# Designs tried in a protein design run: designed miniproteins, single chains, continued (4). Part 50

Each design is a single chain, and the fold is of that chain. pLDDT is the mean over its residues in the fold that is shown.

## One batch from the design tools (miniprotein)

Design m13713
Fold by ESMFold2-Fast:
Order: C-alpha cells, then structure tokens, then sequence
Structure m13713 (fold): chain A 93 residues (1-93)
C-alpha cells in the first residue's frame, strides 16, 4: 500500500525536478530584493502543480475519499496554513 504511494510520489517528484532546478537557477540570478518574493512564488507554483498531479494519481488509483481526508488532516497538523490551503485547493479540483 504505502510502497505504491511512495513510487507514485517519486514519479511526480522526478517529473517536477527539471522545473524545480530551472526555477532555482532563475531565482539565484535575480537581485536580492526579488529573490525572496520569487522564491516564494516559484515554491507555491511548483507545490500547486505537484499537489494537483498527486491528487489526480490518488483518484486514478481509486484511493477512497476517506484516505484523502486523512492525508489532508495530517497535512493540516504538520504543515503551514499556506501549505494546507494548497492541499485543499488541489483536492477540491
């Protein structure tokens, strides 16, 4: 069960790795004043994309809504309010 989830998450991470590397290079090329804002924006974009793909994979594999709700509760307990909102947005789509 968990091993299959870890494999699917690994694939999503690998697919996003080139975009994450490119975003990191872009941020590092920016002036100091813009780095913090750009870093936050890029992180939110990548996170939103990863979460959307993650929930698509869960639903494609027939993961019950109860399990998805349990994941959202774990995220809510262990992450920031911003991360929780991104998970809730992705789950709603």
Amino acid sequence: KLAEFEKELQKIVEELKPEAEAALEEVEALPEEEKEAAKKEKNEELMRKALREFFEVLRKHGVPEAVIQELLEEVRANTSEETRRLFEEAAAE
Scores: mean pLDDT 70

Design m13714
Fold by ESMFold2-Fast:
Structure m13714 (fold): chain A 89 residues (1-89)
Amino acid sequence: SLEEQRKFVKELLELALNGDFEGIAKKIVDEWQKTNPALTDEQKEEMVKKLLETSSKKDFIRVLRAQAESFGILTEEEKKKLDELIKKE
């Protein structure tokens, strides 16, 4: 649902604001597990590693920033914080 998508994006936004990109990857894999409940903890760890290997920090922030803004959950302060995270790296 839209409400579930909004909650998911908000959780990812909180992780990004804390610089927790491993946490973002874990949240994405947890969401995927809802449609594949047979996924083991070992397979989840492998998926997290692949996401972190194939996705840049800037790509995570850009997509998340756009999604959070579209849901109306991104404040000016959070926007500045995300931009600073991109700038420092």
Scores: mean pLDDT 78

Design m13715
Fold by ESMFold2-Fast:
Structure m13715 (fold): chain A 95 residues (1-95)
Amino acid sequence: SELFRHPDGSVLGWFVAGLAEATPDTPLEKAQAAIDALEARLMQVPGVRRVRLGLLPDGTLIGEVWADSEEAMRAAIAALDAFPGVTVAAYALFR
């Protein structure tokens, strides 16, 4: 597998997870509020530059995190795993 790094040394990571409060039957406004709260939490991690989150129609949460370093990325993954109602299915660094 080929690994990609940005020229400035930053790293890109992605994850797949479930949110207990973001299911296919959850009202859109409530699901969006849960996603916004998670995005805000991840953005509080030192060295995180950007977070992008999306929901698939089946309720699967997908996310992208851009961080200054691998250490910042690991801290972001730890924050994700510690977030109430999040069940991490998979994550990967460098794509």
Scores: mean pLDDT 72

Design m13716
Fold by ESMFold2-Fast:
Structure m13716 (fold): chain A 100 residues (1-100)
Amino acid sequence: SNVEKALELIEELLELAEEATEEDPSLQPYLDRMKELYEKFKKAKTIEEQVKYGEEIEKVALAILSRMERRNGPQELIDRIRELLEEFGKVLKELEKEAK
């Protein structure tokens, strides 16, 4: 299902965000917010709520990516996060169609 794919991609994004936070501890508030949103995504009772929390996770991950790029973070990690975000965005679009 698209929900299961979204969960898998969020879990992979969290792993990369944890690696990014080890390299730059100033990312900790973004990581904490992403973990909070992940718990809300899992507990969401409607597809509309899942899309909402998924879009907020995407925004936080984009903020992490932007900060890493500005601070010359590890390029390999930046590229991996970018690729996962592109995949996640596609899954969120499909999930949004299910909500309509």
Scores: mean pLDDT 88

Design m13717
Fold by ESMFold2-Fast:
Structure m13717 (fold): chain A 81 residues (1-81)
Amino acid sequence: MPSLLEQLEATREELERLLAENPDLPAAVRAHLEDIIAALKRRIEEMKAKEELSEEEVQEAQGLLTFARTFLARARSLAAG
């Protein structure tokens, strides 16, 4: 099973690829994708800087991952339509 950090990095890469490959996405959707990518990058950097994460930090990272994956799925559906 990939680690939480690996899952966050993979999701960030998928969101960045979606933005790069779909220039015709609505401006509002592109802005939301950029915001989520920025949030993921910040969390990844914070996690890499720490030897151990608190339970709260793990919960927050899991919440961000779930949100990012949900938005990725929605944005992919919009790009395909």
Scores: mean pLDDT 82

Design m13718
Fold by ESMFold2-Fast:
Structure m13718 (fold): chain A 100 residues (1-100)
Amino acid sequence: MPSLKELLDQLIKTLGEVLDRHNVPEEDKEAFLRNVENIAKAILELVEQGNFTMAEFLLIALGSEILLFAKKYNIPEEDIEELMKILEEVRQRLRELIEQ
């Protein structure tokens, strides 16, 4: 089973590939990916601290930011769905950690 870190790394990689396919300007792409990486690090730090409630709220916020950015650049719904599936896997892994 992939770790929470591995799933977040997969999300960032897939997001970068999606943005490259749709010719998002490099400056906007780099700024957005940096923001996503910072949120992912914050989620991992909150999990390490046992603050799962705040980690879940940040994950929901991250999903909203990805959706808004995708709509801004007219990214197709099928690519958005791929990203949302990875986010759901991250959320499920986070919930499994809460039950331990």
Scores: mean pLDDT 85

Design m13719
Fold by ESMFold2-Fast:
Structure m13719 (fold): chain A 61 residues (1-61)
Amino acid sequence: SMEADVERVRAAARAVGKELGVPEEVTEEIAREAAERVRSGEMTLAQAANWAGNRLLEAAG
């Protein structure tokens, strides 16, 4: 379901942000944006996960 995909992308972004040492505030902002893109239908789960991963890598340095 869409809500399950939204929660999955949030969980994935949080896990990646933690592993990369990205500040929690920045990780949560990226997770929120990715979830919104899934909820709006702008991105699939896979596309949003990839987008969030790229943003988190940029935030890590």
Scores: mean pLDDT 87

Design m13720
Fold by ESMFold2-Fast:
Formats: C-alpha cells, structure tokens, sequence
Structure m13720 (fold): chain A 93 residues (1-93)
C-alpha cells in the first residue's frame, strides 16, 4: 500500500504520461496506473479528505484525457467508468 503522498505522486506522474501519450495503448497504461493509485489512496486510513479530493480530481482529468485519445469502445467505456468513479468519490466528500 502506497502512502497518501506516494499515491498522489503516482497520480500526478500518470497525468504527465497521459499528456505525452501518442497512442491509445500508452493512454490506457496511464489510466491503469491512476486507477491503482486512487484505489491505494482510498484504502489508506491516513488519507485526508483533501488528499482524496486531489486524487479524485487527478483521476477525472486523466480519464478525460484518455477519452480524447480513445479509438476503441473498450477504451471509451474504461475512461467513462473511471470519470464516473472519480465524480462519485468527490460527491461522497
């Protein structure tokens, strides 16, 4: 399990990777890293509401960037699912 600081750093790294991604495959790899980092953040009892909010906002931005590059229905659906998950986390705060 990552610390909250490490999980947020992984989410920020995933956002930088998605902004530089040239292929759908690279975009989906960044999305998967972001999914795992937010999962670790949400499972960590030491994570503050502010850290969870920041993590969810980062996942939402990453999912929106993936959606811009998505060419397959699978990629579109995965991006939408993660965007909805991030919104759900933000609404529960």
Amino acid sequence: MLSPEEALKRLEEALERIKKAKTEEEALEALEEAEEALKDLLANPEASDEEIRKGAELLLEIAMEVLKMAKTLEAILRAIAQALRAIGVLLDL
Scores: mean pLDDT 85

Design m13721
Fold by ESMFold2-Fast:
Structure m13721 (fold): chain A 59 residues (1-59)
Amino acid sequence: GPHGEGARKAAEAGGSGGAAAASRVALDNYNQEGKQAAIEGAGRGRGTEGAEKAAELVE
C-alpha cells in the first residue's frame, strides 16, 4: 500500500545511511509519527531531495 511505496522512496532518497534509517522507522512505526520521523531522517541524509521524496510517505 501507500506505506510500502513511501518507505521505498524514502530509502532511495536517503542514500546508504539515511535510507536505511528512514526505511527502518517506516517499517517499525506504521503511524503518523513514524512517517514524520522517516521524512525527517531521509531529509537529514540527503537534504531537500530526501525530504521531498520522504514526504510521499505522508499523503
Scores: mean pLDDT 53

Design m13722
Fold by ESMFold2-Fast:
Structure m13722 (fold): chain A 85 residues (1-85)
Amino acid sequence: DLKEQLKNIIEELQRAIALLEEGRVETAIEILEIVIDSIKKLPISDEDKSKIIELLREAIEALKEGRVAEAKAHIEEAIQILQTL
């Protein structure tokens, strides 16, 4: 069920944000990488996949550079797109 898969992905992204607030950056990155792989397998448009994956990759890069607030903004934008599907 696509709706259940989208809900699960959104919950994992929200968990990544919570982990970032706890300073658990490496664990948050691992979740984002798993979510990217999950998005690739979803039965949604290539345009939506590309937008969401780009945001999550930008979040991972920001985290590697210590820009936690920017990373959270990218994750939140990805959640907003997923909520419209």
Scores: mean pLDDT 91

Design m13723
Fold by ESMFold2-Fast:
Structure m13723 (fold): chain A 84 residues (1-84)
Amino acid sequence: SARLEEAYNLGRKAAVAEAMLEEIDRLYASLDPEDQAIAEALREKLEALLAEIEERKKAMTPEELAAFEKGYAEAREEIAKQLA
């Protein structure tokens, strides 16, 4: 169903956003002040996205939550392999 596919893709999006935040934190101290300001702006947008995803999860059915968790888990595994 379209809703299960959307939930799956939302889970993937959450995993990628979290990985991007982790990478911003890792690189932050190596950036100059202008690039740190850009990193802070990006962090704020990623945190807002994750907050929106958490609100959408509250309206999900058990089947949609399972699809979300699958998308999240698969994306986290793919990210770990790509960044190894």
Scores: mean pLDDT 90

Design m13724
Fold by ESMFold2-Fast:
Structure m13724 (fold): chain A 125 residues (1-125)
Amino acid sequence: SVPEDIEEIIVKYLTNAANAIVAGDEDQAKAEIEKLLTELGLKTRDDKLNFSFIILYLPKYGFKGALGYALILSEDERLKEFPSSNYIENILEGVKKIVDEAQKKGEDIEDYIKGLLSGQIKEKK
């Protein structure tokens, strides 16, 4: 059966990675990202890369917008063969942006991630 808790998995490991970044532990953040990819069942480099584009664009566009950008990128065969594409670095950049935006807004990191995944774009106050 398809896991009903995919959102819960993403929230858990992105929050762990974000907290590691706040603590100055980038190696721990990367370890939590690897756990996220494993728990989501992402096995191929292509699947991991496509997921990484969702997380990279998540803080700017929310989940539905990020999914749209990731779909466009996944259909460009030239980008699939781009040798410098690194899914860990893409996710790490996305998480760093989540930390920066949550801290600037005085929001709890876990609640901020939940808001992004719910498809609610928080308008700039």
Scores: mean pLDDT 76

Design m13725
Fold by ESMFold2-Fast:
Structure m13725 (fold): chain A 75 residues (1-75)
Amino acid sequence: SVEELKQEAIEEIKRLTDAVVARARKVSPELAAEVERQTQEFIDKVNAATSEKEILDIYDEFARWAGRKLREIAA
């Protein structure tokens, strides 16, 4: 169901973000706060989605963002 997929996507977003936030916090508390704010925006988008396709598109965008952010923090 759409509600089950929303819950799954939010859980995965939180899990991946915990790793990004942990790395960002080693660089600065300001960067960690920025990552947390951006993550909440993705969670809000998932909650507002009305179809499984929208949820998957949002999650794909989040995954790409998270991967880029991890690479930027590692550089």
Scores: mean pLDDT 86

Design m13726
Fold by ESMFold2-Fast:
Structure m13726 (fold): chain A 84 residues (1-84)
Amino acid sequence: LIEAARKTGRGVARQILDAARAGDQDTLQQLRDQLQQTADYLKDSAPKASELFQQAADALAAGDPERAAELLEEGLITYAEEYS
């Protein structure tokens, strides 16, 4: 779980930034939905990570992909720490 979370975090953060550079609104909307779903799944087991993923989803909704990528990476590091 922890290794998969770390690898996924780096990949998704890059995907957010690449989609933003390309103006790919469909991909950004899908990533926002995935971040919201992840926050919901983690609310009881990893509440600190859940809050960071929620903030990342909110940042994408506000049109701030750089902040969303930072919050996503922080959320996955936090999740890995909570399960270390």
Scores: mean pLDDT 79

Design m13727
Fold by ESMFold2-Fast:
Structure m13727 (fold): chain A 74 residues (1-74)
Amino acid sequence: DKLKEAVYNAYLEIGKETIEREEFISTLVEKYGVPESIALAMFKDADKDGDGKITKEEFVEMMKAWGFPEEKLP
């Protein structure tokens, strides 16, 4: 899935334990060509606490729930 790969690659490029909303959205939109509305919706789904950030563990659980290959996850 192109979208799942884009999200994973954005995570790898940011390279932080906690991903900020603006970093995540801008990376997906500018580098991977993901529509802003889709990137925003994905971040909102991952950000369970609504604090504008997602942790590494929240990211991994979200990707697993989407059926992304576990062997590629951090």
Scores: mean pLDDT 74

Design m13728
Fold by ESMFold2-Fast:
Structure m13728 (fold): chain A 104 residues (1-104)
Amino acid sequence: MRQEALQHLREAVGHIGRAAVLAREAAGDDEEALEHVREAFRHAAEAIDALLQGDLEAALEHARRALEHVRRALEHITDEAARRAVEEALRRAEEHLRRAEEAL
């Protein structure tokens, strides 16, 4: 279980990071969207730190917060193709977060 949770958390953080990069690129000069992207990267970094410390529950919590901030940034994105790309990355992240939680 622990190894499966670790693998899914790593995958989730990877997809969250990808979603955050896509959201940042699509946000342009939208300061609210950029603030949410900044918070998403901060929580993603904290999730990585928790993973390195072996704290899978803390990693899951920070990954969920990072994902929520990417969703908030998504509300400010008007480009349809960019929105779909971010939504797909978030969907993959959510699937891995669910699998990580089941494996804990």
Scores: mean pLDDT 89

Design m13729
Fold by ESMFold2-Fast:
Structure m13729 (fold): chain A 82 residues (1-82)
Amino acid sequence: DAMARLEAAEERLVAALGRLLEATSPEELAAALAAAEAALEAFLETVRAAPELPELQALLPEIRARFEGLVAAALAAVASKF
């Protein structure tokens, strides 16, 4: 069902974000970023495909903005080391 798909997508996104935040090199960051972007898009698409989750759909712009903030912070942290 839609909730089961959302739960799976959320778990994948959380794992990908954790990997991104742990990246300590440009190579690790690039791989983690690609995985996190794919996981985020899958999560957002799962929410968009489930009209019965209107409160989550309302949060889509905020979820994306917070993710972009995390990516920017990780990139700045890696850049400051090199």
Scores: mean pLDDT 74

Design m13730
Fold by ESMFold2-Fast:
Structure m13730 (fold): chain A 109 residues (1-109)
Amino acid sequence: MAKKHIEEAREYARKAREALKKGDLEKAKEYAEKAIASASKALEALAEQKNPDPKLLEDLAETLEEIARVYKELAEAYEKAGDMEKAKEYREIAEQVERLAEHLKELAE
């Protein structure tokens, strides 16, 4: 099931970026949140395995890096709109997601 959740997370990250290109910040936020939820399910499924597949750990890490980019783009968009509080929140989420991706890459080695 981890592979399916990684693919779902990647698809939602893609949809979030498409929404950002259209200037639809609310839809971009909704898809980004769904991407995190799917990635979290993938992480839980991998954490239950005694020997998780290194390729799935790598695929999840790469997907988390894509999600982090979405949150950085959301932060920039809200900053340009004058919403500094939301911009800060989304930057903090991006940093947390990037740290998780780095940790998973270390586990895949």
Scores: mean pLDDT 87

Design m13731
Fold by ESMFold2-Fast:
Structure m13731 (fold): chain A 103 residues (1-103)
Amino acid sequence: NREEVSELARRLAELLRKRREALEELKEEVAKAGETTEEILKKAKELGPITEEIAETWEKLRELDPEGVERMVEELEREAARRGLSEEEQYELFLELLERLAE
């Protein structure tokens, strides 16, 4: 279980980083495109498979280490509330917590 939990946590962090990169690229295309939709649609299609794999990986992680996941979510919520974290800062903290779970 420990090795599998570590692998899933690392994979989830990797997928979340890839989704963030894809979302930032999509935001840049939207800002630049005006009425051009082709590149926007192409980038949006890339997000589908990544989002689906994130959901599947998260579900597997929750099943293998429900207590570890619960502690991680509680720490994220506590720190977000305590420090008034933005959505972007919460995302970075979530990635850090996943890397800790991977250890």
Scores: mean pLDDT 77

Design m13732
Fold by ESMFold2-Fast:
Structure m13732 (fold): chain A 127 residues (1-127)
Amino acid sequence: MMQSIKDKMLKLIDKFKEEAKTSSPEEIQKLAKKLGDELGSFGMAQSMELTVEKGQEEGDKLQQLTAEGVLNLTEVMILSAKKNDMDTLFESLEMMKELGTAMANNDFEKVEKITKESKKKLEELKK
């Protein structure tokens, strides 16, 4: 069970949220990329466990969905920092917490919903 890794990820997100309040846009972008990399690693580890338990197809599906969601939310955080949009940044951090929790629970339906919402937010910020 990935509870210790999940707790570590949630703590990193909370630390990012506090650090972002006093950080420059450039520092926030760096923190967002680091958070995305850490959550991506967590998703990979979780998908490997699911592969052992339920087979390669289920593991690959979880990995693909989580990788897309993490990439989209990381880009949303980077773009919101560039635009000095702290409300969108903090909303994206809450979505990252939900994504990390859904990944730890192998909740494919919730992971897919968050990934779709992250894509919509990314497209909106690119306008």
Scores: mean pLDDT 79

Design m13733
Fold by ESMFold2-Fast:
Structure m13733 (fold): chain A 83 residues (1-83)
Amino acid sequence: MKEVQEIVDQLQATVRRARELYQQGRLTVEEMRRLLQEVEELTLKGFELISKIKDKKFRIEANSAMTSSVSELRLLLQLVEQA
């Protein structure tokens, strides 16, 4: 569970950082593509670890948090590509 929570925390921190950079006009398409690749690697590892969790509530919450983080980063990529 601790390793999954660390992955969720890292994903949420990445989303916050990307959002802040976007608000400052400093987020580039290349940086977003790099962040998405890192996030995809983390989510693959996270889903493997989640399959081993017996706590159903934690498993559902962690899966939701990871999925929403990836979705928000993909939305930010679309916004940056339009700029």
Scores: mean pLDDT 80

Design m13734
Fold by ESMFold2-Fast:
Structure m13734 (fold): chain A 77 residues (1-77)
Amino acid sequence: MREELERLLAALETLIAQGHGDLSTREAIDLAVEQGLVSEETADRAGTAAALLGYPLTASDTLREARAKLEAALARL
């Protein structure tokens, strides 16, 4: 749970640093998987974990909103 959340958060922060901060969460996750920053399985598990902690990621969330939700989920663990 924690490890998957941290790995997805790190992948999204890397994409923001690359200038991709304007992507939707779906586009960002797909790009992160394409770049090998995170596996599809890890991203799916992280999304499930965030939802269980009260911070569900949606495909249309901004990358900034997804990052904030993942940080909030980690703080609740």
Scores: mean pLDDT 86

Design m13735
Fold by ESMFold2-Fast:
Structure m13735 (fold): chain A 71 residues (1-71)
Amino acid sequence: SLKDRVKLLLLGMGMPEEEAEKLAERIENGEKISTVKLTERLKKYGSTMTPEELRRALLSIGVPEELLVDG
C-alpha cells in the first residue's frame, strides 16, 4: 500500500516507527505535507536529504504531487 511504502521510506531516513506510521497514515488519507517541514524533522534524526530529494523520493513511490507543498 502507499502507507507501507511511505513508512519504509521514512524509516530509512531515520524516523522512529510510530512517527513514520502516523505520517504515512496522514499521507494515505490525503493530507497535505510540507516537504520543507518534513526535511527539517528528518534532519533531527540524522537525515541529509534535501527538500527536493525528499519530494522526488515521495513522488517515485506514488505520493500524489498535489499532497506535497513547499510550506
Scores: mean pLDDT 86

Design m13736
Fold by ESMFold2-Fast:
Structure m13736 (fold): chain A 60 residues (1-60)
Amino acid sequence: VEKLVEEIRELLADPEADELEVLVQIGVLQLYGAVNKDEELLELARRLEEEARRVFEARK
């Protein structure tokens, strides 16, 4: 799970990253949080989704 979070952060730092790829990875993180009933992980996924939306909106 920690590696997935690091990969998402690396994609958000990459100006050539595909928005759909980032959103799919965040979706996988949300699924892990839901399956494991990990509220901290679900909250992290929500924050990463909000960050991704802001980053990609700024690139338009």
Scores: mean pLDDT 77

Design m13737
Fold by ESMFold2-Fast:
Structure m13737 (fold): chain A 77 residues (1-77)
Amino acid sequence: VAALQAQRAAQVQQIRDDMEQRINDYLLNDVHATGLSGDRSWLDQIPEIQAIRADAAAQLAALDAQYAAKLAALAAA
């Protein structure tokens, strides 16, 4: 159980790190605005960033479903 929880936590962190890296890569390669200091809420309005977040959210949802099934199987045994 503890090992399964640790594995899930590591995979969640990996998905989040990948998402943040993709956003940073986008900002480096295709910056639509200068002076990204302080409030970054405008990033939420960029379709490319929305797509990156949607992909990460889908991966997290799939991971949650996978681990819920594994935990249910362990509880049923």
Scores: mean pLDDT 73

Design m13738
Fold by ESMFold2-Fast:
Structure m13738 (fold): chain A 80 residues (1-80)
Amino acid sequence: SLKEILEEIRKLLLEMGVDEDVVDVLVERIELAAKTLSEEEFKKLLEEEEKRIVDYLKEKGVPEEKIEELRKLFKKLIEE
């Protein structure tokens, strides 16, 4: 479910050292988008959010293995 995948994303980002406020805003934005946007607009938003957070994590030196786990979770969101 969307809720379960978002909880997995939240846990992973917190483990990577992302601030809880930043993670909560991201999760809330995705939940709102899922309820309000078309399928096409929602997929575009997910791709933009994934790119932003991945770029941030790369700059912080987070290992590619952990970034790949995050990418897989975003892919699951798109497939829901």
Scores: mean pLDDT 83

Design m13739
Fold by ESMFold2-Fast:
Structure m13739 (fold): chain A 82 residues (1-82)
Amino acid sequence: MKEMTPEQIELVDALIEEAIRESILKETGRELSEEEQEELERIAKEIKEELKEKLKKKGIPITEALERGIENVARIEALEKL
């Protein structure tokens, strides 16, 4: 689904912008140990679920592109929290 409300577009745009910014830090900044990779997977899944729940609570449909964006954001945020 590509039809979105202005509020949905703003949220998606913010998530994508944040993901791009954090991706640069991830690619150039931090290396993960095997232990950190295990924690990353757990934290990333939790963050992803929270983001999806917040979007559904506002009645925002999760598109394929949005889901990929959320997954990337969650992994990057998990890296920063490790």
Scores: mean pLDDT 67

Design m13740
Fold by ESMFold2-Fast:
Structure m13740 (fold): chain A 114 residues (1-114)
Amino acid sequence: SALEKELDARLIAAYRAAVQQYLALLRKYLGDSPAVQAIIAQTQADLAAARSAEEAAAVLGETVARIRDLVATSGVSAETKQALNNGIDEVRDRLLAEVADLVSEYLNKLKELS
């Protein structure tokens, strides 16, 4: 339906924006090492290939896993690791609220057509 296509497009946009925010946090706190650039390049390629909200959500999950793994093995300070993890959690919490609002709006529109 047109409403399902609108929801899918808006969910894709929300996941894409969250992924870009995670990559910005990675670069901000860990800098431009070869490992950081590899995660950014792979994630941007995966994100460009995503054609559905499900695929975009999978890229987001994989990106968070890659970032957390790099942070755990990095030589940066405990304070820097905590700041990056806090930033990831803040982006996640905002994304979850946005997704809930988008789904709620979609369900309300469906009720108006029933």
Scores: mean pLDDT 88

Design m13741
Fold by ESMFold2-Fast:
Structure m13741 (fold): chain A 100 residues (1-100)
Amino acid sequence: SIEEAEKIVEEILKLIEELIEAIKKKDIDGAKELFGKIKEKVQEFLELLPPDVAQKAADQFLELSEKFEEALKKKDYDGAIEVAKKIGELVVELLEQFKK
C-alpha cells in the first residue's frame, strides 16, 4: 500500500503542475477538468490512509478545494495557484507521515 500511495501522490503532483500551467495560460476550462482529476486522485489516496487520518485530511482538502473554487470564481488566479501548491504540500506531508 505504501508503493501504491507513492504512485498516486506522484500522479497528483503531476496534475497540480498541469493545473498551475493551465491557470497561467488562462485555460480555465482545462483547469476545472484537471482539478476534477486531482479530486478523484486525492480521494483514492485518502482511502489508503488510516480512517482517523483520512477524515482529518478530507476536511483539510475540502477547505482547500472550496478556496480554490472561490479563487477561480473571483478570477484570483494567483490565489488559485497558491491553493493548488498547498494541496501539493498537504499530500506530500500525509505521504511522509504514512511512510512512518
Scores: mean pLDDT 88

Design m13742
Fold by ESMFold2-Fast:
Structure m13742 (fold): chain A 92 residues (1-92)
Amino acid sequence: TEEKEKLAEQGLKLEKQALDYYNQGDYEKAAELYIKSAELYEKAGYYLSAGDSYRNAGNAYAALGDLDKANELYEKSAEMYKKALEKMKELS
């Protein structure tokens, strides 16, 4: 729907900002923005993009040495990928 597309567009904007912070070495801000991006993608039903953003947030926390937080985000990423696969099976 148009509303879901707008949420996904907002997610993409935050993802691009997160990547910029990640490239600057500001992993804490990158993780925050990747998580927000993932939540917007999840609300939009864009589970593959949500999974990618949660994984990138996990990578940012891993870079900070916070392995517990990284693992939590990797689990959320895996959950999103499972939802993406289920959605793809129903569309084809």
Scores: mean pLDDT 89

Design m13743
Fold by ESMFold2-Fast:
Structure m13743 (fold): chain A 86 residues (1-86)
Amino acid sequence: MKEKEKAQKILDKAKEAGRLVLKNPDLSDEEQEELLNELKETILKEFGDPRSPEELSEEELEEYIKKVLEILEPEQQKKLEEKLKE
């Protein structure tokens, strides 16, 4: 499941970036932009998009995030079902 592996890498990077922002709210605008660019770079690389992070629009970023969530929906349901069995 190639798409699932790519989606998981993007989600893991997004969680890492979100954790850093939440734990360090005093991050400078430059540091926040760096984290956002790393996330965009990961998305572009995993989806085979040759553009640089700065070329990715907010609308395109949202579309990629939506695709990641769609790919991971069955996995989240499986985790909930497994938790319910315990």
Scores: mean pLDDT 69

Design m13744
Fold by ESMFold2-Fast:
Structure m13744 (fold): chain A 70 residues (1-70)
Amino acid sequence: LSLEERQTIMETATEVAKAMLEGKSLEEIEAIVRSRLPEFSEEVQAEVEKAMATGDPIKLITTLSKLAFS
């Protein structure tokens, strides 16, 4: 992954964490992530889509963090 893509993934993880702390719904959290998806490669999009399909925002944050540092 490029440095710029890693930065965007980290910013997305931060937005998800902030939304969770604010008590936003899973639908709103998914909307935030989906707005950022076109900025990611297809491989990263596939991993993020799998994480979103679990319905677990902790799994989503964990996946985003791992992608940013892998």
Scores: mean pLDDT 80

Design m13745
Fold by ESMFold2-Fast:
Structure m13745 (fold): chain A 91 residues (1-91)
Amino acid sequence: TEKSLEVNVKALSDFYKNVVGEEPSLSDRAFIKSIVTVLEEDLSEEQLTAIKSTLKESGGPSKILKGLFKSFLKDPSLTPEQKSRIKFLLS
């Protein structure tokens, strides 16, 4: 639901702020929202490809955000499928 998405986007934005020392940019916040959507919803390969294309058109994720997600991908609470989807969006 939209409420769960907003709470999880806030949690990841707070994580970004705690590591970087500042709020994520609008483009990085949009990327965080896409990652949360991918983690919470069972998206098709076509939907994932469309999201990736849109994110690349906006310049893709920042180097800082890519570094943070490399650390996040080491989290054992994530399934192999979730990790694969995140790696796909970051590539």
Scores: mean pLDDT 70

